# Ledger of designs, part 67: designed miniproteins, single chains, continued (3)

Each design is a single chain, and the fold is of that chain. pLDDT is the mean over its residues in the fold that is shown.

## One batch from the design tools (miniprotein)

Design m10465
Fold by ESMFold2-Fast:
Structure m10465 (fold): chain A 60 residues (1-60)
Amino acid sequence: SPAVDRAFETARRLVAEGKSLTEAIRAAGEVLKDLPPEQAAKYATAVALILVGDEIDREL
């Protein structure tokens, strides 16, 4: 879904800019809220899990 791709891009951009993981996840959720609620929840969870994984791999 293009919305999912935008959510990942937005979150990763914010992390690269030095924003907190919480802020990046929140911004991704904002991109996804235009989707039906069930789809938005599934994709928001996936984005959060991927971002946490990326952060662990990067450091702390």
Scores: mean pLDDT 76

Design m10466
Fold by ESMFold2-Fast:
Structure m10466 (fold): chain A 55 residues (1-55)
Amino acid sequence: SMVEELQKLVEEYKANRGDLEKAKELFDKIQNLTRKLALETAPPEVKASLEKKLQ
């Protein structure tokens, strides 16, 4: 599930906090996945707007 993938990315982020480049990459992935999760739970009117932003 996306929730489990998000949890894995957060754990990897914590493990790589000393590597700024890797931490930034992981943080960007976490944000992108969080936006996808928001899209799935958003009302129809918000979902259409969010889909355009994710493209």
Scores: mean pLDDT 73

Design m10467
Fold by ESMFold2-Fast:
Structure m10467 (fold): chain A 58 residues (1-58)
Amino acid sequence: KLEELKKKFKEAVKEGKYVEAIDYLKEAVKAGASSEELTEMLKEMTPEDFRKAAEELA
């Protein structure tokens, strides 16, 4: 279940769907993901992805 959310998160980031990616992070938290697991998911984003996410979501 968490592996599926991680995959969907990575796909959303790759497609530039940052709102959907954040929703998958929220679902991972609700599914009981640890801070370490959430950090691993966030490592799928490059600094450029974080910049684009901030611009798209602002």
Scores: mean pLDDT 77

Design m10468
Fold by ESMFold2-Fast:
Structure m10468 (fold): chain A 70 residues (1-70)
Amino acid sequence: GPGEKLFEEEVERLLEKAEELERKGYKEEAERLRKLAEEARRAFEEGDNVKTLELLEEARELLEEVEAKL
């Protein structure tokens, strides 16, 4: 359904942003972002919607915090 596609697009976006951060020298933040995206994918596959949303929110907050320094 639309929610599954939107979730997959968000995970792909976060992983792409992690790669960009790593190229810019933000290796620790990139690793953290990648880990959160992967954990969100696992939670989604397990049907844990609450955990999935919490992990995606943590990933977004991390990305906003790092982008504020750029």
Scores: mean pLDDT 83

Design m10469
Fold by ESMFold2-Fast:
Structure m10469 (fold): chain A 55 residues (1-55)
Amino acid sequence: SVKQRLLELLQQLKDGKISEEEYGERVGELGLLAVLEDPRATDEVKEQAQKNLAL
């Protein structure tokens, strides 16, 4: 789940495995992935999220 990935990223930041800059970038990517995993999101919204991830 996206929540689990956010917790994993926070742990990696605490462990010094990623920088604060990398953490921010990956959190942004997870926001788009959250839309793709949300069962309430429409197919149109998911398509836009995929396009944004590809940019």
Scores: mean pLDDT 75

Design m10470
Fold by ESMFold2-Fast:
Structure m10470 (fold): chain A 64 residues (1-64)
Amino acid sequence: SAEQRLAEARARVVENPDDADSYIELAKAALELGRVEEARQFYEKALEIDPNNEEAKKLLEEVK
């Protein structure tokens, strides 16, 4: 379920707090639940960790 994926992504962030990809997965899981603003915040966090992350830049621009 989307809720299970969000819980798993959140656990990954706890284990890997300096990994931009962990926040990208958390943002994707939040977006599956319709939590658009929360997803945007997680993509922004990924870019704070890795400012050159092209996936995070692209996905952040796609979130309206």
Scores: mean pLDDT 83

Design m10471
Fold by ESMFold2-Fast:
Structure m10471 (fold): chain A 64 residues (1-64)
Amino acid sequence: MEEELLEKGKAGNAAVLAGMVLLGIGHELDGNYEEAARWYEIAIEADPSMSSARKNLEEAKKKI
């Protein structure tokens, strides 16, 4: 019941996940690669299928 609602909520939260990736990109532009990696990891935990977040996490990790 609650898990079913959470699964439906994941699809509806695509904008929130995109926002997390954008925050990570913003931190990379500021040179805060550690903070950027943190935001990408949070986005991946929320949606493991989000390839853009995974790619950005790998790039950020290369810089720290």
Scores: mean pLDDT 71

Design m10472
Fold by ESMFold2-Fast:
Parts: sequence; structure tokens; C-alpha cells
Structure m10472 (fold): chain A 74 residues (1-74)
Amino acid sequence: MEEKKELVRKARDAILRLAENPDDSEAVKTLQELAKKYPEVVRRLAEAAALPPGSKEITDEQRERVDKAAEEAL
């Protein structure tokens, strides 16, 4: 299931990028595409991040939570 693993990795990266830069249109587009195929994975990763739009910094604990959610989604 290489495709699912790659998509989960992209979702994790996109969520972390969007948390640091809310204007990252590529990250938004990636999350929208993934939400169509794997809505549960995107939802879990977004919940793990728990960040309002425009957060300038993401904590190490929030990054670890997103990473763990991505690993568990595989």
C-alpha cells in the first residue's frame, strides 16, 4: 500500500506547512485532494495539529502528535 503511505506523508507535510504558512496554496490543494480519497486520515491529522489558521509557530509536541497520527493512519 505504497500509495496510501505516500498520501499520508503528503498530508502530514501539508498540515505542518499550512500551520506555519496559511497562504501555502499547494498545501491546501494537497489536503483537499487527500480529503476526497482518505477523509478519515486528513481529519485525524488536522485534529492532531489542533491549530488555528495563521499560527506562526508549531510546537514540537504538536509536530509529534501529527507524526504519530500519520503513522497510526498507515
Scores: mean pLDDT 69

Design m10473
Fold by ESMFold2-Fast:
Structure m10473 (fold): chain A 100 residues (1-100)
Amino acid sequence: ASQEEVRAAVRTLKRLLREGKITIEVDGEFLFITTSDDPAVQQQARAALETLEASGHVAVLQSGNTFVVVVKGGGERLAKAKTGEEALDELEAYLLEKLA
């Protein structure tokens, strides 16, 4: 994924978070993104996460409504996030740095 595609994917996730359509929990190296039961929300979240995974620096696993995001070599940066939006900001900054 390009830097522009990463920014677009993070923007989509931030929008869904602000609309209350997803929740984000940070647990050290792992970021847990849980969606509503709306298939359209699940599709938007999946498409955004597939873009982040295409960077080569993120692995994404899905279990039901929850996506588990593993940041390769950058999990410690997420541990500093106090909110889901801060976690997305740190994830974006990390991926843009790796794609530079």
Scores: mean pLDDT 84

Design m10474
Fold by ESMFold2-Fast:
Formats: structure tokens, C-alpha cells, sequence
Structure m10474 (fold): chain A 56 residues (1-56)
């Protein structure tokens, strides 16, 4: 389960990174960047909770 949770959270982080790259609006880019950093932090602290939040 922890490995599965980590994969889900990593995919969510990748999606946020892609959103930041595609964003033309600086506010949208900042939001996507912060989401990416939040998911990465959760991944290190609690991979299961990171996956739960990504799926919610």
C-alpha cells in the first residue's frame, strides 16, 4: 500500500508540474508550483495521506 500511495502522489506531483509549465497566467503558475511542493512534502512525511488528498 505505501508503494501504491507513493506512486499516486508522484503522479499528482507530475501533473502539478505540467500545469505550471503550461500556465500562461502567473497566478495559475504559482498555484501549480505550490501544489507540487505541497504534494512533495506530504510524500516525504506521509505517502498514504498524500495519496488520499490527491484522490479526494
Amino acid sequence: MEEEAREIAEKAAERSREAAEKAVDPAAQLTAQHEYERIERLLREDPIKAAEEALA
Scores: mean pLDDT 73

Design m10475
Fold by ESMFold2-Fast:
Structure m10475 (fold): chain A 62 residues (1-62)
Amino acid sequence: SMEEELKKRIEELLNRTSHLSSEEMMEIMQQLSEAAKALKEGNLEKAKELIDKAEERLRQLI
């Protein structure tokens, strides 16, 4: 399901943050935390937007 796909993406992004600075990691973790909240509320569109933003931000930092 879309919810399971989004949860998997959150896990993958968390794994990729292990080599970032504390400050950079906090920014991405905040976005992922907000995405997880949106998933619990059934707001898949908001969750996807937040995951996409976190992924793009992480891409810029690597």
Scores: mean pLDDT 80

Design m10476
Fold by ESMFold2-Fast:
Structure m10476 (fold): chain A 66 residues (1-66)
Amino acid sequence: IKDDAEIVIEAAERVAAKTTNPELKARLQKAIDDLRASLKAGADTQTLVEKIAEAGRAIKEALDEM
């Protein structure tokens, strides 16, 4: 799960770099920050799965607007 979280963070960073929508950039950055904070805090698997899902939704919305 931690490796999955790192992969999602990397994907979100790449998408944030490509999107020109400032609202989506902010949402992607928030998802990245929230997921990194959860990893540092040693959050449980359920919490990490929920944060990964939110980051995934942000990535999808940004890609859909490209």
Scores: mean pLDDT 76

Design m10477
Fold by ESMFold2-Fast:
Structure m10477 (fold): chain A 92 residues (1-92)
Amino acid sequence: KEIEEEIKELIEKYKEYLKKYLETGDRKYKEEAMRYYAAAATLVFYLEREKGLLPISLEEFEEELKKMAKANGIDEKVVDEGIKEGLEIYKK
């Protein structure tokens, strides 16, 4: 399965869980949406780094995702889980 197809599926999952959150108000769906978003963003980061397109470090990228999660009241651990999942897909 192509990495671009994996990214598309992760973005679709992000949209599905965000919609569930908006319909129910249940924070578990907001957390799942953030996890899928972080996974998709991680895959994009590694693809762009491979092409020499990214001026930022991995540490800066991770910090930006964690700040976004914190601003939305989501535990930074959810971002770490998403980043790990994205990296595991990338290394396949």
Scores: mean pLDDT 83

Design m10478
Fold by ESMFold2-Fast:
Structure m10478 (fold): chain A 85 residues (1-85)
Amino acid sequence: MEEIEKRFEEVKEELRAQAKELGVTLSDLDIEMTAALRVLKEDNSEEVIERLKKLVDEYVERHGLTPEQKAEVEKSFKKLIEKLK
C-alpha cells in the first residue's frame, strides 16, 4: 500500500522536474493522470489499479472538484485503464 503511494509521489515529482526542464506547463490533474499511467505500466494488477483509483478519488475530495470536474477525472482514469489492456 505505502509502496504504491510512494512510487506514485516519486513519479509525480519526476514529471514536475521534467516539465520544468523542458519549459512545459502541466496542470496538477495532468501530472496526477500521467503519473497513474506510468505506475500502471509498471504494475497493472487489480490491486494497483484499485489503489491508484482511490488516490485519484482522494485528489478529487481534497481539491473540492465540481461534479463536472469529478466526472472528467473519472472518465480520464477509465480511458487510461482501457489503454493498458
Scores: mean pLDDT 70

Design m10479
Fold by ESMFold2-Fast:
Structure m10479 (fold): chain A 72 residues (1-72)
Amino acid sequence: MEKEIEELAREAARLVAEGRRLVAAGRAEEAEARLRERAAELEERFNSLSEEEQKRFYELFKEEMARLEAEA
């Protein structure tokens, strides 16, 4: 279970980072449809988590977002 939550958090963080990068590059229209489908899949997976697992997801998501921002 922990690994699945870590994977979900990493996928979500990378999706947000990719979206921000594409918008900054003027490619928002290209990104929207592709990222919308992936976001919907991730949201469904997140909504299947327990309250404790959702809290853990946010902790991991925040860490991965900080890591990706530092690498940018």
Scores: mean pLDDT 77

Design m10480
Fold by ESMFold2-Fast:
Structure m10480 (fold): chain A 73 residues (1-73)
Amino acid sequence: TTDNYTKLSNFGMKSASDSGLKSGVDTGINAANRVKDEMSKDPESAKVANDTGNTNINNLTTTSNNLNNLLNS
Protein backbone atom coordinates (compact mmCIF):
# COMPACT_ATOMS: atom_id res chain seq x y z
CA THR A 1 0.00 0.00 0.00
CA THR A 2 0.94 3.66 -0.12
CA ASP A 3 1.57 3.52 3.63
CA ASN A 4 4.13 0.74 3.14
CA TYR A 5 5.78 2.81 0.41
CA THR A 6 6.11 5.73 2.82
CA LYS A 7 7.51 3.41 5.51
CA LEU A 8 10.25 2.21 3.15
CA SER A 9 11.12 5.82 2.30
CA ASN A 10 11.30 6.64 6.02
CA PHE A 11 13.47 3.57 6.58
CA GLY A 12 15.88 4.90 3.97
CA MET A 13 16.10 8.22 5.80
CA LYS A 14 16.77 6.42 9.08
CA SER A 15 19.51 4.41 7.36
CA ALA A 16 21.06 7.71 6.26
CA SER A 17 21.35 8.74 9.90
CA ASP A 18 22.91 5.41 10.90
CA SER A 19 25.32 4.72 8.02
CA GLY A 20 26.05 8.17 6.65
CA LEU A 21 23.69 10.66 5.02
CA LYS A 22 24.56 10.21 1.34
CA SER A 23 24.73 6.40 1.40
CA GLY A 24 21.55 6.11 3.46
CA VAL A 25 19.56 8.41 1.19
CA ASP A 26 20.69 6.38 -1.84
CA THR A 27 19.47 3.25 -0.03
CA GLY A 28 16.14 4.94 0.63
CA ILE A 29 15.74 5.90 -3.02
CA ASN A 30 16.50 2.32 -4.09
CA ALA A 31 13.99 0.96 -1.56
CA ALA A 32 11.34 3.44 -2.73
CA ASN A 33 11.92 2.48 -6.37
CA ARG A 34 11.57 -1.21 -5.50
CA VAL A 35 8.28 -0.56 -3.68
CA LYS A 36 7.03 1.56 -6.59
CA ASP A 37 7.79 -1.34 -8.95
CA GLU A 38 5.98 -3.82 -6.68
CA MET A 39 2.99 -1.50 -6.27
CA SER A 40 2.78 -1.04 -10.05
CA LYS A 41 2.14 -4.81 -10.28
CA ASP A 42 -0.90 -4.44 -8.01
CA PRO A 43 -3.84 -3.06 -10.04
CA GLU A 44 -5.55 -1.72 -6.91
CA SER A 45 -2.47 0.31 -5.90
CA ALA A 46 -1.15 1.29 -9.35
CA LYS A 47 -3.00 4.59 -9.66
CA VAL A 48 -2.19 5.73 -6.12
CA ALA A 49 1.43 4.58 -6.48
CA ASN A 50 1.96 6.91 -9.43
CA ASP A 51 1.07 10.00 -7.39
CA THR A 52 2.28 9.18 -3.88
CA GLY A 53 5.24 7.04 -4.93
CA ASN A 54 6.62 9.72 -7.22
CA THR A 55 6.27 12.29 -4.43
CA ASN A 56 8.26 10.09 -2.03
CA ILE A 57 10.97 9.41 -4.62
CA ASN A 58 11.16 13.12 -5.50
CA ASN A 59 11.55 14.01 -1.82
CA LEU A 60 14.40 11.51 -1.41
CA THR A 61 16.02 12.67 -4.66
CA THR A 62 15.85 16.29 -3.49
CA THR A 63 17.47 15.30 -0.19
CA SER A 64 20.22 13.44 -2.06
CA ASN A 65 20.83 16.46 -4.32
CA ASN A 66 20.97 18.78 -1.31
CA LEU A 67 23.52 16.50 0.37
CA ASN A 68 25.62 16.35 -2.80
CA ASN A 69 25.53 20.15 -3.07
CA LEU A 70 26.53 20.48 0.58
CA LEU A 71 29.43 18.03 0.15
CA ASN A 72 30.62 19.83 -2.99
CA SER A 73 30.45 23.26 -1.40
Scores: mean pLDDT 62

Design m10481
Fold by ESMFold2-Fast:
Structure m10481 (fold): chain A 87 residues (1-87)
Amino acid sequence: GSLSRLIDKLEKELEKLEKKLEELKEKGINEEELKKLLLELEILRGLAGIVLGVAKLVKDEESAERAEKLIERIDKLIEEVEKLLEE
């Protein structure tokens, strides 16, 4: 499989985590569930970083750009979760 398929899988995992955050907002914020979500996002960020490194190494500019955008989306979600944990 191409790096593109791996990025597709990581994007789907991010969508699941985005939905989990929305559910937590609707049901009432639970600190333990937010901390778990934060850990899951940090793991996903690490995996996306590895994919970015590989894409740059093999000079796959399209996959590198997609991985960078994925990391930006993850970082924004991490910031939102961290802000909720401080409230």
Scores: mean pLDDT 88

Design m10482
Fold by ESMFold2-Fast:
Structure m10482 (fold): chain A 68 residues (1-68)
Amino acid sequence: SNIEAFIGLVLRFIGDPRFEVKIVGEDTIEAKGIGDSKALLEKEKEELSKDPRFEATLEGDTLTIKLK
């Protein structure tokens, strides 16, 4: 289900020490890159944008991921 996909995504980012994760809504997280993370954040946005279940927006060092 979309909820199970979202939970899996949250756990993936929480388990990755390169990100600081904040749950900002029932269907939305913010993943902030730690240190110089521009290339990492751009890659994550590109990969998530290929998944039709998610909307990924990158602003500065913060990637916002929302379940559609």
Scores: mean pLDDT 82

Design m10483
Fold by ESMFold2-Fast:
Structure m10483 (fold): chain A 78 residues (1-78)
Amino acid sequence: SAAELEKIDKEIREVQKEIAELAKQIPQAELQAIEDEAIAEMKEWLAANPNMSELEFRKAALEVLKKALERMKEVLAK
């Protein structure tokens, strides 16, 4: 539904803002590695799920972003 898409889009924006803030504290090489891994995961998901709905796509994207955020937090914890 439109309401579900709006809710997920809001959560995606919130995660992206947190990523942008943490990115300022992370070395470029580590950021590039995290970005490359996120892109690779999304490409693999799209290849495996060619008939994915818009809602399923947004949910997959959100999970990939959350995983990237956790990796960024791990870098900062070292």
Scores: mean pLDDT 85

Design m10484
Fold by ESMFold2-Fast:
Structure m10484 (fold): chain A 102 residues (1-102)
Amino acid sequence: MVEVKIEAPEKAEAGSDVTVTFTATNTGDEEYLVTVYAIDKETLKRVSAPVTKTVPPGSSATVTLTIKNLEAGKTYEVVAEVRKLTDNGYEVVAEDSKEIEV
């Protein structure tokens, strides 16, 4: 099982940059990937390039994501997807998210 901790502010100032830290902890015996990204909650369009990191068994991985020049009146969602390799490729097996209001 992979647990993800997302460290993000609940509110940010318009025109600021926000740095989000994701910590994925794998307490299981299998390898997982964590893919992190940010979206505009209204449009569901990505506002940052996705970052993917491998989380080996019994290990933790930390990923940092920066959202630049936040727009006034928007809510951004920062998302972590936990993926496992299957016969159909990488499948999302868990997800966590936090919202940032501007």
Scores: mean pLDDT 82

Design m10485
Fold by ESMFold2-Fast:
Order: sequence, then C-alpha cells, then structure tokens
Structure m10485 (fold): chain A 66 residues (1-66)
Amino acid sequence: EKEKRIEILVEIAYELLEPENLMTPEKRKKLKEALLKSEELYKKLQEAIDNEDIEKLKEIVKEVEE
C-alpha cells in the first residue's frame, strides 16, 4: 500500500515536472528511495502535488539529486 502510493506520487511528479523528457532510471530510483527513507520528504511531496505547486516539486527533486 505504501509502496503503491509512492509509485503513484513519483509518476505524477514526473508528469508535472518532465512532460517531454523522461528522467533516467537512476534518478527515479533515488527519488523512490529517498521517499521511503524520509517520511518528511514523502509528506512534503504529497502536499506539493495536492497544491499543484510546481516550484516546490522542483525543489524537492533537486534536493534528492544532491
């Protein structure tokens, strides 16, 4: 259930941020792992998606990359 929810959230975030380009599998895996490890990040991402806050989504993804 939790895993399934994370999968859906990641897909939505990618659709919103990268409609043309597909992120590398490595980046996608990193985001998934970060969400599983950081409950704070998971909640932040959920809120950003719920608000359709693209700016916040970008910041969250960038934080995971670095």
Scores: mean pLDDT 70

Design m10486
Fold by ESMFold2-Fast:
Structure m10486 (fold): chain A 86 residues (1-86)
Amino acid sequence: MHSEDIKLISRIAKNAIEAIEKGDEFEREIQLALLRAYLGSLIASNRISEEEKKLLEEMAKAIEEGDVEEVERKAKELIELLRSKE
């Protein structure tokens, strides 16, 4: 079930990291908005665990702060958590 969620998280992480490394503030804000919209959707539909919510919030904060290493770490942790449920 989480295959599409994993693809989305991977895409957001990749695009956000590229935007941060290039100093593309506009693209970074777009990726951050997409991640926040996704998180909000999962919360509203009650389709998210507390651990998944924490990792998504930490990933969003890393994107906002421009911390590439933290974005990579949190995205990896979240993807592995989602894979462990399949």
Scores: mean pLDDT 82

Design m10487
Fold by ESMFold2-Fast:
Structure m10487 (fold): chain A 69 residues (1-69)
Amino acid sequence: MEERIEQVRADLAQTDADIASLKKEIENLEKEDTPENRRKATILFTALGILEAARDFLRWQLERLEKER
């Protein structure tokens, strides 16, 4: 049980780091409002949405595993 909880926490921490990195990249692209930067930002916003959904799923898994204690 504990090892699985630790793995999910590690995955959640990695996902949070990836989300933070993408948000920073989007912010940097938005500093220069060019058509190319808007296209890149759109792709990154899509990836961000996927990662946020994955984070929510990992949080749900962590809550369930902690309740099984």
Scores: mean pLDDT 81

Design m10488
Fold by ESMFold2-Fast:
Formats: C-alpha cells, sequence, structure tokens
Structure m10488 (fold): chain A 94 residues (1-94)
C-alpha cells in the first residue's frame, strides 16, 4: 500500500536527471500501449533520447533502457490504475 508512490517521490527528490529518465521511460510505455510500438523499438528510442538529453559518461545499455521502461510502466500504473500498464510491467520482468 503506497510503497510505489513513496519510492517514486524519493526517486524524484534524488535529482532532475533521474526524473528526465523516468519521463523518457513513461513516453516509451505510452508508445508501446497507445501506438503499438514494439519493445525493441521502444528500447532503441529510449537509448537515443537519453543520450540526446543527458550528458552521460557512458551510453545507456539495453538493460538500463528496459529498466526505465519498467519504472515508467509502474509509475503510470500507480497514477492511472490501468491493467495494460501492469501487464506490460509483468512482461518486462519475465
Amino acid sequence: MENLEKSLEFAREIGREFVEMLEIGRKAVKDIIENGKSLEEAIADVKKEMNKRLKLSKPITEEEARGFILLGALDLYDQEKNEKYRKLAEELLS
């Protein structure tokens, strides 16, 4: 109960870069659910967008991009309670 919301609030407090990465992950989730984008295409888009928006010491890995898509799905599920986001999060954990 509320553990996800508290974790997301804490994550937002850590820094703007993490919030920007979460926002990119959330957009990727909406592209999958609303626009029928494949997970592979969404991962590629997340990597490209993070590299463009953030000054990173190393390029984002596929596993890191997948992780932020998972966080985006969990964030959207917490806010909207839509089963499509929960199912995507479960698929990303498989």
Scores: mean pLDDT 78

Design m10489
Fold by ESMFold2-Fast:
Order: sequence, then C-alpha cells, then structure tokens
Structure m10489 (fold): chain A 60 residues (1-60)
Amino acid sequence: GPSAEETRARARAGAETLIAAGMSPAQAADLLLHEARILEEEGDLEGARALREVAKEFGG
C-alpha cells in the first residue's frame, strides 16, 4: 500500500480540492476523520493515523 507520507500528501490534496470546490476546512477535517475511522476498522492503522494528522491541519 502507499506510505504514510503518500497517504498524507493525497489526503491533503483531496482536502484542498474539496475546499476549493466550496467545502469548509472544518467539513474537510470531519470527512478525513470519518475516513480514518473506516481505515482503522479495516485494520489500516497507519493510514488512519495519516488521515488524522492531515485533519488536524484543517482544524480537526
């Protein structure tokens, strides 16, 4: 799978794209936290951590 750095870069780019499309930073952070929970439930603890770190950058 992707590295933690690649996961963070993709999550950040995705969040920035959604914000540019009209989503608030808080909504983007909430979406990332929701995705992190799904990854954690699927056993991807590294991916979940990466998404939580990016969510904090947007006020999560």
Scores: mean pLDDT 85

Design m10490
Fold by ESMFold2-Fast:
Structure m10490 (fold): chain A 65 residues (1-65)
Amino acid sequence: KVLITAAPGQKLPLDSVRRLVESYGGRILSEDDTQLVAELPDDTDLNELRRRLNRVQRGITVDEL
């Protein structure tokens, strides 16, 4: 499981984040304006996910739960 958090002072770009998570075969467990929790396959390249998310919104973070 991962926690995706918006850049400080910003809202999460939910449509883009949902599409990225789903493109990795992930499942969204919960979401709000600033955070999204997802379940990702164990073989998911989290560094690539972080890079792609930062291109959508700079300062977005991904933390393993």
Scores: mean pLDDT 87

Design m10492
Fold by ESMFold2-Fast:
Structure m10492 (fold): chain A 73 residues (1-73)
Amino acid sequence: ERVTVTLSKSDAEELMNYLYSKLKANDEQMSRIRLVGGELDKDTDVEVVVFVKNEEDRKIAEAIREFAEKLKA
């Protein structure tokens, strides 16, 4: 299963910090998250792609979806 959300580069960076700092995501879980797009010198949108392999990955994918929805509201 694959979950994808589109965020601004700054929001994607905030999300990654949230996953590490608040959800205590480990290196293996983070390795299953891919950021597509978002060059260093450009304010472009980034696709955050999560590959779900187990229950812990599913919890992370759910948290990412909730974070993206909160930013829209």
Scores: mean pLDDT 71

Design m10494
Fold by ESMFold2-Fast:
Structure m10494 (fold): chain A 108 residues (1-108)
Amino acid sequence: MLVEAAVEALKELFGEEPDLATEARHASGGRTAIAFVKGELPEEVAQRLADAFRAAGLVTDEQAEKIKELGAKYFALAREVDGRIAVVAFKLNEDGVYEETLVRGAPR
């Protein structure tokens, strides 16, 4: 499952167990799994993250509220593209910006 790929990426890159892991659908009709590790976030950063994922169709309204409550120190996105799994992991830096790491590439 896509959620397992996202969870594995967090464990391998950051050594962290997810506090929330879920699957959602893109507005484009694709599937995406998201895994989050709880962290202290400014409320504005957590709000923008949740709103961005909700607007992109990556999470439900209920999942967006959970993201606002937990914040995200680390998160991973797993997506199925042309029958392959692409995984990207993100780490929140001290400037309040997420640093992206490609774990597995999307096929071209």
Scores: mean pLDDT 69

Design m10495
Fold by ESMFold2-Fast:
Structure m10495 (fold): chain A 88 residues (1-88)
Amino acid sequence: MEPRKLRKSSSGLSFGAGTAPTREEALAIGTADAEYNGLKETGVKSEGPTSRIIGYKSETAEADLYIMAIPAADGKGVDYLYLLIAKE
């Protein structure tokens, strides 16, 4: 279950879904996947109440992290989905 390292000239897609105690922890899970792939944050491209798009890059790859976190039906945390899409 460790994320795959992205490389130059490869289109890559990583994704995760699950539950987290808070929206901030859900966002941290997606961010950790990007960082594990050797990517560094370039900035927040879009932010909404339930979603965020964050730019990432390394020397060999560029990617966007798309993450959504919505309140869980039981009120005990959030359900999340993220996509990490390589752009090189």
Scores: mean pLDDT 73

Design m10496
Fold by ESMFold2-Fast:
Structure m10496 (fold): chain A 63 residues (1-63)
Amino acid sequence: SMEEEAIKAAKEELGIDEETFKEYRDLLSNPSEKNLEKYKKVSIKIAKATGRITDEEAEKLLK
Protein backbone atom coordinates (compact mmCIF):
# COMPACT_ATOMS: atom_id res chain seq x y z
CA SER A 1 0.00 0.00 0.00
CA MET A 2 1.03 3.64 -0.27
CA GLU A 3 1.23 3.81 3.53
CA GLU A 4 3.61 0.81 3.66
CA GLU A 5 5.80 2.44 0.97
CA ALA A 6 5.84 5.75 2.89
CA ILE A 7 6.78 3.97 6.15
CA LYS A 8 9.56 2.04 4.38
CA ALA A 9 10.92 5.25 2.81
CA ALA A 10 10.86 7.10 6.16
CA LYS A 11 12.63 4.18 7.88
CA GLU A 12 15.30 3.62 5.18
CA GLU A 13 15.93 7.24 4.11
CA LEU A 14 15.42 9.10 7.43
CA GLY A 15 15.85 6.36 10.05
CA ILE A 16 12.38 7.03 11.49
CA ASP A 17 10.65 3.93 12.85
CA GLU A 18 7.10 2.96 11.82
CA GLU A 19 5.46 3.84 15.16
CA THR A 20 7.03 7.32 15.27
CA PHE A 21 6.01 8.00 11.65
CA LYS A 22 2.41 6.92 12.26
CA GLU A 23 2.18 8.95 15.49
CA TYR A 24 3.48 12.04 13.68
CA ARG A 25 0.93 11.64 10.87
CA ASP A 26 -1.97 11.12 13.32
CA LEU A 27 -1.02 14.22 15.34
CA LEU A 28 -0.58 16.29 12.16
CA SER A 29 -4.06 15.24 10.95
CA ASN A 30 -5.68 16.36 14.24
CA PRO A 31 -3.79 19.47 15.43
CA SER A 32 -4.83 20.89 18.81
CA GLU A 33 -3.30 22.63 21.84
CA LYS A 34 -3.88 19.41 23.84
CA ASN A 35 -1.57 17.56 21.42
CA LEU A 36 1.26 20.13 21.64
CA GLU A 37 3.34 18.04 24.08
CA LYS A 38 2.90 14.95 21.87
CA TYR A 39 4.05 17.00 18.86
CA LYS A 40 7.16 18.05 20.80
CA LYS A 41 8.03 14.46 21.78
CA VAL A 42 7.54 13.14 18.23
CA SER A 43 9.55 16.06 16.82
CA ILE A 44 12.40 15.22 19.24
CA LYS A 45 12.36 11.57 18.10
CA ILE A 46 12.46 12.68 14.44
CA ALA A 47 15.29 15.15 15.17
CA LYS A 48 17.26 12.33 16.82
CA ALA A 49 16.57 9.93 13.92
CA THR A 50 17.70 12.53 11.34
CA GLY A 51 20.87 13.41 13.30
CA ARG A 52 19.84 16.97 14.24
CA ILE A 53 20.32 16.21 17.95
CA THR A 54 22.32 13.57 19.83
CA ASP A 55 20.86 10.50 21.57
CA GLU A 56 21.81 12.07 24.93
CA GLU A 57 20.00 15.34 24.12
CA ALA A 58 16.91 13.41 22.97
CA GLU A 59 16.81 11.41 26.23
CA LYS A 60 16.99 14.61 28.31
CA LEU A 61 14.22 16.29 26.29
CA LEU A 62 11.91 13.22 26.41
CA LYS A 63 12.03 12.96 30.23
Scores: mean pLDDT 70

Design m10497
Fold by ESMFold2-Fast:
Structure m10497 (fold): chain A 63 residues (1-63)
Amino acid sequence: MSLEELLEKIRELGKQLREAVKNKDLEKAKEIGKELIELASQISPVAAKVAEKEVKEVIEKIG
């Protein structure tokens, strides 16, 4: 998978994550967050850590 393809998938998953957060669908948000972290890890370990932190923050705000 090309870097551009990977970034496009990450962007789409980010949209889905925001939708799940708006709907307060904790299970869906967790599932999408895992996929997002997995894709970020294919870019670099640093990208994976950033994605992990952002996903945690977003999920925490669902309440």
Scores: mean pLDDT 78

Design m10498
Fold by ESMFold2-Fast:
Structure m10498 (fold): chain A 58 residues (1-58)
Amino acid sequence: GSAVATEDYTASGAAYLSLQKGQTLTNVTELGDSDWIQATDTNGATGFVPKNYVVFTG
């Protein structure tokens, strides 16, 4: 799936992605009932982002 960041987010560790508002994410995977998703950023880095900081687009 795909998503777009609705807010800036600063990663708290190496497993997490930093987001800029308006950034596109690909390979979006929901992690069950978690507040986190796994996604790939525009640089090809894969990591966790807060689910409520993105809107799903497909």
Scores: mean pLDDT 81

Design m10499
Fold by ESMFold2-Fast:
Structure m10499 (fold): chain A 70 residues (1-70)
Amino acid sequence: MRKVLLAGKVTARDLRLAGPDDEVIVVLSDDKEAIVQLKAELRPDVVIYGGTGHDVDPEVLAAADRVIEL
């Protein structure tokens, strides 16, 4: 099982890059330093950054296995 970290302004298109057996972890933050620290702790196999901001598509939130608010 791979860990997929979705950070920044993530859309449903970005979600489709994750596989069915992957753990989808969504980070609700635009703090790049906090995201870097979290990335070091979680050791994700894949990181998808949607750009500056943290406006996440509701479809992505509904599909997330874990949501981390920073």
Scores: mean pLDDT 75

Design m10500
Fold by ESMFold2-Fast:
Structure m10500 (fold): chain A 85 residues (1-85)
Amino acid sequence: HMEELEREARRVLEALKQAIDELNKLKSTASPEDQAFIDELIKKAEEVRKELERAIESGDPQAALDAIVRGTLVLMEAALAKKAA
């Protein structure tokens, strides 16, 4: 079970790294209002990125599951932000 969670956690972690890079690029051309919104998403993504890395390192299944769920939600928010921009 932990092996499956670790695989998913690593997948979500890589997706978050890509999303953070794309959000930073989007921010560079965004309006001031959109920049504030994007900044909050980047901060949230960075927090979850750290949570995923800690969960992978600790081998805690509950921490891994919680971080995967939060990471997935942030990825959905990032996708919506890109569509709205």
Scores: mean pLDDT 82

Design m10501
Fold by ESMFold2-Fast:
Structure m10501 (fold): chain A 98 residues (1-98)
Amino acid sequence: VSEEELEREVELAMHLMSATVNLKAAAKSEDLEEMIELLEKAVESLAKAAKLAEELGDKELAALLEKQKALAEEALAKAKAGDLEAARKLAQEALNLK
């Protein structure tokens, strides 16, 4: 394992943690503006994590993270449309993916 590969693994773990924290906060949020900010951060973290997983050769993790990102993007679209309940449900579905 190269120092660069280890650095990417640490960065992946940090983005996964950020995505999980922001999705959990979004799933519990009762404020649309807060939920939009949390979901935008979750989408960004998931996108970075998926790219790092692909670069590390973990195709299964990359595919899982792309599915989580798609659900988070759908949640963000619902939140932007004012549908707080649909956004919370989609954020929870993203969290429940394995």
Scores: mean pLDDT 87

